# Designed miniproteins, single chains, continued (2), part 70

Each design is a single chain, and the fold is of that chain. pLDDT is the mean over its residues in the fold that is shown.

## One batch from the design tools (miniprotein)

Design m6572
Fold by ESMFold2-Fast:
Structure m6572 (fold): chain A 64 residues (1-64)
Amino acid sequence: SAAEEAARRAEEAARAGDEEAAAKYSTQMFRLGVQEGRPEAGERAGRAAAEAGNRKGTKASGGG
């Protein structure tokens, strides 16, 4: 499904350290997963998004 594809790309981007791509795909996956009723994919992308967020915070000291 599209949600699964987005989740895979989010994880791949997170592994590559591409925090922006990981965040983008995680967001897309979450929206599609909600529509398709794929909570498992949401958990996977949620992990990737959290990892990307941590890296972004460390990089810029942006704080929140």
Scores: mean pLDDT 67

Design m6573
Fold by ESMFold2-Fast:
Structure m6573 (fold): chain A 67 residues (1-67)
Amino acid sequence: SLEEAEKLYSQGLKALKDGNYEEAARLFRKAVELAKSVPLTPEQQRRVMIANALALAAEVEAWLKKR
């Protein structure tokens, strides 16, 4: 549901703040996946794009941490 996607997005932001990049990326990716399963308004679509960008940023940070 969209509500579940919003909850996951909030959890992802907390993980990102805590420097837990792998967890943040996973949460953002799951939020995007759930949001895509429903019709979106332009505002909701913008939030999905932001979540997708944050997921990519977190994935890059997690990858760099392992190198």
Scores: mean pLDDT 81

Design m6574
Fold by ESMFold2-Fast:
Order: sequence, then structure tokens, then C-alpha cells
Structure m6574 (fold): chain A 92 residues (1-92)
Amino acid sequence: MKKRKRTLEFEFELSLPLTEEQVEARIKKAVSTVPGVSNPKVTVKKDGNKYKGTITFDVDESLSDEEVVEQVLEALKKEFGDKMSNLKVKAV
């Protein structure tokens, strides 16, 4: 299928004391479950309990930015569960 590169910015808070590397690995795992998404590259910066960064991946051209954002939001909520709050994701 035809694919194009997309970048999303994210921000959220965790009640769990995870490192940037642990959060990056879990985001990569979660995003890899999204149909039509491949080759996720994640950057994470930690400031206290707040995490901010970017997710870059290849995605099927048939998926809109809105659909991709919604599916990534769902995947992240599923991965982190009740430990995550104030999740924000946007396409850039």
C-alpha cells in the first residue's frame, strides 16, 4: 500500500515513575498496534511527572490525520491505562 510519513506531537502525565527510555519503548509498542502504521520513531522529554515528545511513522495514505490521531490516542490510553492523565496528541 502507498505510505507517507507523519509526525505527531504528544504530551501527558504519568503517576508511574518511568524513565524517558521506558516511555519511548511503550509508545513505540502502542503505536505499532495501529493498523496501517509502521516504522515508529519516538522522542521523549521528561519534566517531573510530565512527558512530551514526537512520534514519526509511516502510515497508509488512506488514513486521514484525524483518524491517525484518534487511533494513536486510543493505543496510548490502552498502553498506559489509569496511570496516564492529561493526554494531548496533535498532527504537525
Scores: mean pLDDT 83

Design m6575
Fold by ESMFold2-Fast:
Structure m6575 (fold): chain A 56 residues (1-56)
Amino acid sequence: MDIEELDAETLYLAGKIAFQEGDYETAIKYFEKALEKDPNFEEAKKYLEKAKEALK
Protein backbone atom coordinates (compact mmCIF):
# COMPACT_ATOMS: atom_id res chain seq x y z
CA MET A 1 0.00 0.00 0.00
CA ASP A 2 1.44 3.39 -1.05
CA ILE A 3 0.88 5.52 2.04
CA GLU A 4 2.28 8.70 0.45
CA GLU A 5 -0.90 9.22 -1.61
CA LEU A 6 -3.45 8.31 1.08
CA ASP A 7 -5.49 11.00 2.82
CA ALA A 8 -5.52 11.42 6.62
CA GLU A 9 -8.82 9.54 7.06
CA THR A 10 -7.65 6.52 5.05
CA LEU A 11 -4.36 6.44 7.00
CA TYR A 12 -6.31 6.63 10.27
CA LEU A 13 -8.54 3.72 9.22
CA ALA A 14 -5.48 1.63 8.23
CA GLY A 15 -3.95 2.46 11.62
CA LYS A 16 -7.14 1.40 13.43
CA ILE A 17 -7.12 -1.93 11.58
CA ALA A 18 -3.46 -2.51 12.52
CA PHE A 19 -4.25 -1.53 16.13
CA GLN A 20 -7.17 -3.99 16.30
CA GLU A 21 -4.89 -6.76 14.93
CA GLY A 22 -2.29 -5.98 17.63
CA ASP A 23 0.25 -4.58 15.15
CA TYR A 24 0.98 -1.49 17.23
CA GLU A 25 4.17 -0.53 15.37
CA THR A 26 2.31 -0.39 12.04
CA ALA A 27 -0.61 1.41 13.74
CA ILE A 28 1.78 4.07 15.11
CA LYS A 29 3.26 4.60 11.62
CA TYR A 30 -0.18 5.10 10.04
CA PHE A 31 -1.40 7.42 12.82
CA GLU A 32 1.81 9.49 12.55
CA LYS A 33 1.25 9.83 8.78
CA ALA A 34 -2.39 10.79 9.36
CA LEU A 35 -1.28 13.53 11.79
CA GLU A 36 1.38 14.69 9.30
CA LYS A 37 -1.44 15.32 6.80
CA ASP A 38 -3.93 16.66 9.40
CA PRO A 39 -2.26 17.80 12.66
CA ASN A 40 -5.68 18.52 14.25
CA PHE A 41 -7.00 14.96 13.77
CA GLU A 42 -8.01 14.30 17.39
CA GLU A 43 -9.00 10.64 16.88
CA ALA A 44 -5.59 9.88 15.34
CA LYS A 45 -3.87 11.57 18.30
CA LYS A 46 -5.85 9.46 20.80
CA TYR A 47 -5.13 6.20 18.97
CA LEU A 48 -1.44 7.11 18.55
CA GLU A 49 -1.12 7.47 22.34
CA LYS A 50 -2.97 4.18 22.92
CA ALA A 51 -0.76 2.37 20.39
CA LYS A 52 2.41 3.79 21.97
CA GLU A 53 1.25 2.63 25.43
CA ALA A 54 0.44 -0.84 24.08
CA LEU A 55 3.76 -1.18 22.23
CA LYS A 56 6.11 -3.78 23.74
Scores: mean pLDDT 79

Design m6576
Fold by ESMFold2-Fast:
Structure m6576 (fold): chain A 62 residues (1-62)
Amino acid sequence: NDLEEILKYLKEKAKELGLDEEEILKYLEERLKNTPIDVEEIKEILDAIVEQIKELKEEKEK
């Protein structure tokens, strides 16, 4: 199931960066809703979201 692969990728990225899995998942769910995109494309979107959140967190916290 493509969703399982995406969720695994999400968990690994969230753990690596200390980010909130639920918040990222909510955004990803909105993107997936009625949007026929490929797993690779979804991973790219997720990477972009993670990078953006990471930069914001680093600037505010450290």
Scores: mean pLDDT 68

Design m6577
Fold by ESMFold2-Fast:
Structure m6577 (fold): chain A 73 residues (1-73)
Amino acid sequence: MSKKELEDKANEAADKGDLETAGELAHELGEQYLKEGKIEEAIVAYDAAARLYKLAGDKKKAEEAEKKRKELE
């Protein structure tokens, strides 16, 4: 899936109130940026994933995304 498709699907999931799915898509976007060596973009995507998971009530996935972000700082 392209980065644009991931962003579009994440926005659609968030608009529908599916914050868990939006968080998963943001996390996948972060992983793709990381594989491309785009560290700053990966940090932003993992931060978005952490916030979306927190809003969804998924503390464990939010903490995992925050740890991934901090490892890249």
Scores: mean pLDDT 81

Design m6579
Fold by ESMFold2-Fast:
Structure m6579 (fold): chain A 57 residues (1-57)
Amino acid sequence: GPLSDEEIERIIAGARKALESGDRVVLLVARHELEKALEIQPHPELEALLAEIDRAL
């Protein structure tokens, strides 16, 4: 089924924390979570965060 607003908010928060950390392992985990979320439904903010994480890696 589609992601809930709460799940989307949690994923966004996790991705932002990963970007702030600069830790490669944390960034890879956040990337995987974003990729999984985007397989369920397209989302412009998640796509933008995935691009930012890919640039940080």
Scores: mean pLDDT 85

Design m6580
Fold by ESMFold2-Fast:
Structure m6580 (fold): chain A 96 residues (1-96)
Amino acid sequence: SKKEEAKKYNDEGKKLFEQGKLEEAKKKYEKALEIDPDYAEAWYNLGEVLEAQGKLEEAKEYYDKAAELYEKQGDLKGAFEAGLKAGILDIVLATK
């Protein structure tokens, strides 16, 4: 299924992220989102890559998108975690 293909790319991206291969991880998460644009976890994980790269404004946009998708899907834990990440970046960006 499309969900299984998107999950495969998301899982590959996670392994690359754990290895510090940020650009390779990004490409895998982007492929997951090409297959399933509503894949909230892939939006969240791409936000983490952007945050690790110091792209804080972009990371916040991706965390906000993940929170929106998690909420629409009824994943309240995912929505909370993504919203918390976005909220922390709001504070960080306001204090720089």
Scores: mean pLDDT 89

Design m6581
Fold by ESMFold2-Fast:
Structure m6581 (fold): chain A 65 residues (1-65)
Amino acid sequence: IKEEIEKVIEEVEELVKLGLSLEEAIKRAEAAIDDIAKKNNLSEEEKEKYKKEVISRVEEAYKKN
């Protein structure tokens, strides 16, 4: 799970560097986390925790560029 989430973050960070908007990057990250949550039968609380973590890291990548 954590490895899959880290991969999503890396892919989205790369797309942000290539010119993807912050809103589109967040949308893609959230969709990917929803898919991971379904496959691993995660609770809503766990899913929301991971979404917040991913969004935070994507926002940091956007600010550093």
Scores: mean pLDDT 77

Design m6582
Fold by ESMFold2-Fast:
Structure m6582 (fold): chain A 69 residues (1-69)
Amino acid sequence: SEEVRKVFEKYDTDGDGYITLEEFKKALEDLGIKVSDEELENIFKKYDTDGTGKLSLEEFEKAVEELKK
């Protein structure tokens, strides 16, 4: 959604099109999504398929959709 994209852009502080685990946590809080640190790490690792320690917008959108029930 447009809301998810805007939150991603807010936390993409270096403008490279990727967010870190810390930025991902803050982005989820802004979206009203409450997750444990364990769930956060599990979902982040699931979508960080190349192991860079960062998520692209596409990976972030997929992670957010999985966490929304």
Scores: mean pLDDT 79

Design m6583
Fold by ESMFold2-Fast:
Structure m6583 (fold): chain A 61 residues (1-61)
Amino acid sequence: MELSWAELGARIRAAREAQGLSLRELAERAGISQPTLSAIERGEIQPDGTTLLRLRELLGL
């Protein structure tokens, strides 16, 4: 089942906030820039498979 990128971004943001992580901390752990992570969380950018996998592993998704 395909999540919309907006729904995926909202889920990433919710999981990040639940773990007490800042945008900067999650971006550093995922190996991406803070603006890129912010855009992903807003559904403005689709993450590539490697970035998505890292974010899911870090957030337990």
Scores: mean pLDDT 80

Design m6584
Fold by ESMFold2-Fast:
Structure m6584 (fold): chain A 63 residues (1-63)
Amino acid sequence: SKKEEELVKFLGEEAKERSKLPPLSDEEIKELAEILNKLIEENKDLLEFLEAQVEEIEKKKAE
């Protein structure tokens, strides 16, 4: 829902910063995309972990 969309946006912005890395081969890009898609779809723990990290950051910022 809304929180999940916010997390995806946050990750997307981080990925854009990281996309400044050297160019990867077409095979490497395809393989990484498949791995990331699988992890995101099947890895609920990853989403929970990221949500907890965002909350911690917000809590520190709100001091």
Scores: mean pLDDT 63

Design m6585
Fold by ESMFold2-Fast:
Structure m6585 (fold): chain A 56 residues (1-56)
Amino acid sequence: AAARQAEVDRLLREMQEAFEKGDYEKAIEYAERLRAVAPELQEAVDSFIEEVKKRA
């Protein structure tokens, strides 16, 4: 198993890549997973999800 930090970094990259590709469903899925493993990022993740929903 990777360190939690490596998982957070991976989810952040996948979330941003999905958003840039217009795959809003996957962007939200990665954001929800990121929030679950890193609750300290909850506010940033929730803001991101709201932004994705505006564009979907």
Scores: mean pLDDT 79

Design m6587
Fold by ESMFold2-Fast:
Structure m6587 (fold): chain A 59 residues (1-59)
Amino acid sequence: MKKIILGKLKPDTIPLVKDGEWVEYPFPTPVRAKPEYLQQIIPGLLSDDEEIIIPDDPE
C-alpha cells in the first residue's frame, strides 16, 4: 500500500495530494487535525492503494 505523508499542518489547513500534486485544503479544525477528519475529507481524493499518514504526533 502506498502511503501519503503529510507535513506539518497549518492552523486551519490540511495539505492533500490530488493527482500527485500537493494542495492545501482549508478545514475548520482545531490547531491539530485529527486522523478521523483527514479520512472524512480525503478518502474520495486518493487512489485505492493510498492512505494518509501524519509524520508527527500533535504537540
Scores: mean pLDDT 46

Design m6588
Fold by ESMFold2-Fast:
Structure m6588 (fold): chain A 68 residues (1-68)
Amino acid sequence: SLEEAKAYIDAAPSSNLATIKFIELLLKMDEGNQARLFAYVEQRLGPLTAEQIKKVVKSMLALKEKRK
């Protein structure tokens, strides 16, 4: 859920596992919820971190599409 993903974002600065769980959850969400979560990441962790996460997600989605 969106609230669960926000909780992982809040834990991300102190937990690599929380960051991984957030990214996995984000990949399963629709584009609208993904945009809302990226806005939350930008507010909590900063715009540079949000852009880095967007690049990782884009790369993972491209690999998933290539593999079917």
Scores: mean pLDDT 74

Design m6589
Fold by ESMFold2-Fast:
Structure m6589 (fold): chain A 66 residues (1-66)
Amino acid sequence: GRVVGEGPLSAESATAIALLAIGDGGEAKVESGDKVKIIATGLSEEGAKQVAELIEKAGGKAEVEL
């Protein structure tokens, strides 16, 4: 699965979420600018849901593609 998330995330939160995606066997990219953007790919269905929930819990918005 793939998750794309964006929002006013802290660098610490974004890094923790990216590390969770990598731990699920996926890949993650974090881009910082006006907002923090996280792109996670190669996730399991459960991993994609967990990453999306963490992004939303941190105040962002997440879109899940399974």
Scores: mean pLDDT 80

Design m6590
Fold by ESMFold2-Fast:
Structure m6590 (fold): chain A 55 residues (1-55)
Amino acid sequence: MEEKLREAARKAVELILSGKPEEAQKVIDQAAKEFGVPRETLLEAVREELAKKLE
């Protein structure tokens, strides 16, 4: 995965953990549009970063 996608995923995870899930969704949607990838690609990256934090 490209580094910018991983950065966007990590930022979204930080927002979720800070109690700002709505802002996290905005980051995901904007990154998907900016990078020209399906939203599902970013959701998968977010799930991977969340799994690492919850270990």
Scores: mean pLDDT 78

Design m6591
Fold by ESMFold2-Fast:
Structure m6591 (fold): chain A 63 residues (1-63)
Amino acid sequence: SRRERLERQIKTYEELFKKAETDLTLKSILDGAKMLAEIARKNGDEETAERAQKLAEEVEKKL
């Protein structure tokens, strides 16, 4: 489903965030997380949107 695909993408970014060592990588993850949050919101999937938004906030704290 679209939700399962979106959740897998968010999980991939969460794993990339754990391994991120550069600001360039962190900025890429931040942009991706923000995009996924917007897509989830447009799909009416608020729980998935909140997960992606939380990831974006954690990434932004490290920038």
Scores: mean pLDDT 84

Design m6592
Fold by ESMFold2-Fast:
Structure m6592 (fold): chain A 71 residues (1-71)
Amino acid sequence: EQPTKEQILAGAERGARIAESLGDKEAAEKVRELGRKAAEVHEDPEETRKLLEEAQKVVDEAVEKYKKKKE
């Protein structure tokens, strides 16, 4: 199933909110930017997937950085 622009943007916003909740506003903005790019190319499922995987990596790195900073 091909994700809609709205679904792509909603997913990116969810990831950005996670990064913001961890205090990483830069990661949140980067996730939102990647989500916007993915929405622009949503007709190309391969490019959309790559951009969303990059956004997931940004969120994962923010989570790892937060955990390392705490302990």
Scores: mean pLDDT 80

Design m6593
Fold by ESMFold2-Fast:
Structure m6593 (fold): chain A 65 residues (1-65)
Amino acid sequence: MATKLTAMAIRAIGLVIEGLLERVEVRGDEIILYVPGSSERGKRAAEELEREAKELGVKATVRVL
């Protein structure tokens, strides 16, 4: 759903600003979370957001850089 996807994207952008994610990409109805491979905090934040997105019915994928 567009509204739920938009809310997840806004939260993910917040994590990019905090330095926990490298970038965020939206492809159709899917959100892709890019996390620095050296950041354990970033990986945990990405996994938590992915879990919340799945609970809302939003497709989310975590990609480690």
Scores: mean pLDDT 81

Design m6594
Fold by ESMFold2-Fast:
Structure m6594 (fold): chain A 69 residues (1-69)
Amino acid sequence: ELEEYFEELLKKLEEAGKPEALEIAKKSYKLLLEIEEAIENKDDEKFEKLVKEIGEETKELAEKGLHRV
């Protein structure tokens, strides 16, 4: 469901000519796929590691949020 949604979103962003947004979406999509794989494999350790990586990405995005034009 989320995977299918992201795939469609990537296509729309590519068609709209939004390369920067497309790159961000691709990174998010890749992380989502890895999370799904970890869930499918019932790999709690891998899942925990991926959650930590998402936390780091979220922190970086929050830090950038301090820049308001």
Scores: mean pLDDT 68

Design m6595
Fold by ESMFold2-Fast:
Structure m6595 (fold): chain A 69 residues (1-69)
Amino acid sequence: MKEIEELKKKYREAAELANKTGKKEYIEKAIEIREEGELLLAKKAGKEEEYKKKLEEEKKELEELKKKE
């Protein structure tokens, strides 16, 4: 799982910069790296489409919650 290990390293670096600077760009980058890693794990398990569907469902739920709270 070399690709996942590399992404974890990049995530740690981005998260460290986000904590140090407080800039949204580093927070967004850390989120992107995390999602990339989760997608790679799903692909390896043959569940890429299931993972994408789950993300879409989670986005819909989050949007609904933001409207109510």
Scores: mean pLDDT 74

Design m6596
Fold by ESMFold2-Fast:
Structure m6596 (fold): chain A 73 residues (1-73)
Amino acid sequence: MMEEEYRKRIEEAAREAVRIRRELDDGPAASERAGLPANRFMNWYLKEHPDADLDERAAVGQELARAIQRELA
């Protein structure tokens, strides 16, 4: 696993999602755009780890959610 790239990408996705949320003031468009960094990160992870089982995918999703929560604080 490319640990350094994984950490960089998850942190960048979290920062970008929070930045979009803070910069946008329109409801549905703001919500959709804030989801894009998270979707891009998960798509990248699944391409790099095609053998990732459901437990691994859930754990990665939770780690991303926690990273977003840290950026919101």
Scores: mean pLDDT 74

Design m6597
Fold by ESMFold2-Fast:
Structure m6597 (fold): chain A 56 residues (1-56)
Amino acid sequence: SSMQQRIEQAGQRGLQSFELALPKLEEEIKKVSDDKEMVENYEYSKKVVEEVLKRK
């Protein structure tokens, strides 16, 4: 539940932090690919990061 809060805090450190978070989220999705719930959670987090990056 705190992952969303951590992504928001990363945003306060700058867009570069979000750019670095995206490949990490992609790697986590690969690691938990057998767990549909975890995949959905990480994909949601990735979508939030992508939305922030689009605001450039």
Scores: mean pLDDT 69

Design m6599
Fold by ESMFold2-Fast:
Structure m6599 (fold): chain A 67 residues (1-67)
Amino acid sequence: MEEKEKAREEAFKLVDEGIKNGDAHGGVGLAIQKLRSVLDEEEFDEALRELLKRAGFKYPAPGVIER
């Protein structure tokens, strides 16, 4: 879907900008918010893993950073 593809590109750009600014966590946070509004849970989990890998983060599972 066009909207989902666009959101993924924008999310990756947000991560890149966050890393460049020295706030990779902030960049990932904004990217997550963008993807949550467009992607289904399964697609979101896949995209989240790619975002975390791109930002140099290592997480055991989606949602581990919550609560």
Scores: mean pLDDT 71

Design m6600
Fold by ESMFold2-Fast:
Structure m6600 (fold): chain A 67 residues (1-67)
Amino acid sequence: SDLLRRIEELRRQELEARRRAFGLEEQAAAKKAAGEDTSELEAEAKRYRARAEELRREAERLERELR
């Protein structure tokens, strides 16, 4: 169904956002260990985490509509 396809797309986007956040967090951890400023990487990681949470909530809302 179109609803199921939309849920699958939202979950795919959620996973992508989480993976991007994780990569940025790993990069920030490495730079922090080297004594470099990580504020931009941390801010970007936080934005991807927030995006993943929005996508998760929307997917869960649509999943409730499936019965």
Scores: mean pLDDT 88

Design m6601
Fold by ESMFold2-Fast:
Structure m6601 (fold): chain A 68 residues (1-68)
Amino acid sequence: SSMLEERHKKSNEQIKAIALAHIDAGDFATALQLYRTLMANGAYDLAAAVAARMREAGVPEAEIARYA
């Protein structure tokens, strides 16, 4: 039984989806803040996917690391 874990998982998946949309729009500032939120929430797999998309878009590794 993990209703809280399921709710947190859904919330984190929504944060990831919003972050990816901001990356596609070129809004890396919002994407970095959402990445930090995923890291703070322990959603490391979702955060890794956001970081990978930011790297593909040309965001410097040093900038991503600052938000981890």
Scores: mean pLDDT 84

Design m6602
Fold by ESMFold2-Fast:
Structure m6602 (fold): chain A 66 residues (1-66)
Amino acid sequence: PLSPTERRILDAAMEVIAEKGWDASMEEIARAAGVSRSTVYRHFPSKEALREAVLARGLAEAAAQA
């Protein structure tokens, strides 16, 4: 399972991406999550890693509804 901090970052990332698309910056996601940019990078070392985690979570939520 995701840690509370990782979940908070992913929740914020999904919301920001829904509003601004994949061009949303790591700083915008950090701000929405209420954490520092360095905290986001601690859990997701790149925007690609964050994107993969967001997509994996979306897939897991879809599977849980089945």
Scores: mean pLDDT 77

Design m6603
Fold by ESMFold2-Fast:
Structure m6603 (fold): chain A 107 residues (1-107)
Amino acid sequence: EEEYRKAVKAIREAASKDPEILELWQKANKYYNEGLKALKEGNYQEAVKSFEKAIDYYEKLIEKGVKEAYVPLARAYENLAIAYDKLGQTDKANEYRKKAEEYRKKA
């Protein structure tokens, strides 16, 4: 998606000027990628934990004024919802999909 590519570019520009933003971005991406790997391997409980950690770091980027982090935050919530669906927790999955939609509107 074009919007995701633009958001990532803006976050990288912010990270190049602030070492704390760089660290938060690197940690968010590390846990997001660990979540994706766990999801692909069928380790759904581990995927949930990894996406929750990624979400925490994306939220910290937003607290630092990096508004473009709403885009990867929404994507992390979408994947968290998929992990909950795979665990049979459909009510939680629906809640996190709604949260992803709300954050996409804030981007």
Scores: mean pLDDT 89

Design m6604
Fold by ESMFold2-Fast:
Structure m6604 (fold): chain A 55 residues (1-55)
Amino acid sequence: SALEAQKRELVATNFAKLEEIIAKYKDNLEQKVEEISKLGRDLQAAIKKLEEEAA
């Protein structure tokens, strides 16, 4: 029926949007992991510099 066809189109459209949202969350997580890694490296460098100044 026409109603059943319209319902199928709506479901397909909604699933496509959901997949896009999931992809965005995955990209955001990867970016945050890189930020954390950089912060860790910067902290280690700062500690080393402070130790050199105290010596």
Scores: mean pLDDT 83

Design m6605
Fold by ESMFold2-Fast:
Structure m6605 (fold): chain A 75 residues (1-75)
Amino acid sequence: MVTLKITYPDGSVEERVFEDPEEALKYALEIIFSDENADVLSATGSALRVIGAQLDAELTGEDVTVEIVLKERKL
């Protein structure tokens, strides 16, 4: 089981639980990259953490929590 805790640029927080680590990864990557709310380095770091959590959940079968912080796109 993977729990995603997503903090948006306005400070709002969304928690979502997935029993399938693959579905959690897909959801997180779509949020990180499709909305363009984060700078490239922050988005890359978040994606790597989600990939690591998916791998850990698949190998151990334990519950994993991933925190993702989205930042406003700056000019």
Scores: mean pLDDT 66

Design m6606
Fold by ESMFold2-Fast:
Structure m6606 (fold): chain A 80 residues (1-80)
Amino acid sequence: KPSILEKIEKFLEELVEKGLLSEEEKERMLSFLRTLREKQGWSDEQLKQVFLALLRGELARAGASQEEIDAALAHAEELF
C-alpha cells in the first residue's frame, strides 16, 4: 500500500491536472511535508493535519474559488 506521502503526491498531481494548483505549488507542498517526516519524524496523523491546512492555504493563494477549495478538502479527507 502507498505511504501517506505517496497518497498526498498523487492527490496533488490530480489537482495540477485539474488546473487548481501549479506544478511549482505541488513541489513546494511535497518538499515541506517530506522535511517534516524526514527531519522531525512527524507521524501520518500529524502530516495529514498539516497537509489539510496547507492545502486550503495553497488553493486560496492559487486563486481557487471557495467551492473548489471546499470540494478539494472534502476529497482530501477521503484519502485518509
Scores: mean pLDDT 82

Design m6607
Fold by ESMFold2-Fast:
Structure m6607 (fold): chain A 69 residues (1-69)
Amino acid sequence: SAEEHFAQGREALALGDGATAIAHLEKAIELDPNFAEAWKELGEIYKARGDLEKAKELYEKAKELDPNL
């Protein structure tokens, strides 16, 4: 499920594996494009990697889906 991939992405982040985290979060979004928290978490990873433009796009999508994020 999207939630299982989201959980796996967060676990990969906790282990320092950003590439695996991105893959799982992208799969969560593929399964549920309205999963605002997955868009936000993906944005946080890109921000941490220094890709501020990509992070901004992902945050805007998350906020569009859930304005309370």
Scores: mean pLDDT 86

Design m6608
Fold by ESMFold2-Fast:
Structure m6608 (fold): chain A 83 residues (1-83)
Amino acid sequence: SAEELVERARELLRRALADADPAVRAAAEAAVEGAAASLRAGDREGALNHADAVEEVVRAAGLTGEARELAEEAVRLLREAAR
C-alpha cells in the first residue's frame, strides 16, 4: 500500500540521516509527512512535489556510500507511493 511505502521510506531516511544535522533530519521528516498528507488527500502531484523536496534535502546533505543508497531508495519509494 502507499502507507507501507511511505513508512518504509521514513525508516530508510532515518537510517540514512542518523548522523546528519538535526535541521536536515527535521526537513526530511517534514517533507515525508507532507507526502503522506498529500497521498491521504488524493493529491498525487503534491505527493510528488514533497518527494522532490526530500531528494533536494538528501542532495544538499552530501551523503555517500550506504547512506546515499538508503536515501535514494527512500525517494524512489515515495515516488512509487504517488503512482
Scores: mean pLDDT 86

Design m6609
Fold by ESMFold2-Fast:
Formats: structure tokens, C-alpha cells, sequence
Structure m6609 (fold): chain A 123 residues (1-123)
């Protein structure tokens, strides 16, 4: 949903600004990011926790697909997509990712990837 994406991007930008200004530590940013994911969608937090051994950028992409989708996507499909990076098996997930990347932009995606990485490192 666009509303869930907007809520995520607002939190990502706020937490990144606080990190860069030294107002919060990496540990505090990780804790706050986890709480933000749970608040927006508990399945997004579960996805990140289950995918903790995966590449943070691929996991960030999977989070964006989950939040952008109007249909409920099984976490197992999102985890496999994040693990392999292969869009051919999941063409609908690839289509959602292309649309969401246009909306989110490269800078916001980089910020999200950083926060996902910090959260995984805190587990």
C-alpha cells in the first residue's frame, strides 16, 4: 500500500537524519527501525528477522514489495526472491519492485538498506 510505503520512507528519513547528526546511536536506530517495521506491518519485521542471513539490499527490496503489494504475498516467496535475486520465478514480485523503485528512488533505497543492515547486525 502507498500509505505503508510513505510511513516507511518518513521513518527511514527521520532515523537516517538522527544517525548522521549523532542524535542517536546505531543501536538506538536499529531498535527504533524494528519498532517502526512492526508498527507499519508485523510481517515486514518477521521478513527481516527470518532473512537476517541475507543481503541487506535484497531484504530491503523484499520489504518494499511486501508493503507496496495490495495482495498478501507469502513470506516464503519474498525470502526466496531475496535469497536468489531471480525475478524469473516471481515475475509479479519483479513488476512490483520496478514500480516501487521508481516511487522510492535510489537515495531512499540506500537509506532503507543501511537501516535493515543495522537491525540485522543487532540480532
Amino acid sequence: SKKKLDELLESVNTLTAQLESGKISEKEAAELFGKTLERIDPRALELVERGRDLDPARLAAAVLILLASEEEIPLEELLEFARTGDGSKYPRLTEILLEVNEYVGEENFGKLTRLVGLYIASL
Scores: mean pLDDT 89

Design m6610
Fold by ESMFold2-Fast:
Structure m6610 (fold): chain A 65 residues (1-65)
Amino acid sequence: AAAADYREALAALGRASEALAKVTDPAARAEVQALLAQAGAALRAGDYATAKAYAEKALAVAEAA
């Protein structure tokens, strides 16, 4: 359902944004911000699966940094 996919994408974006706040490496911060921007664009386009995927990538990069 679109509503459930939207909530999952939003939750993933929230987790990635919180993780970004802990990233001190400038290159890693730039990568996470770029992925979050792609996630936000997908979310706005109604592509919740793509938004969630980019947000999850952003979280993984932030947690590895």
Scores: mean pLDDT 84

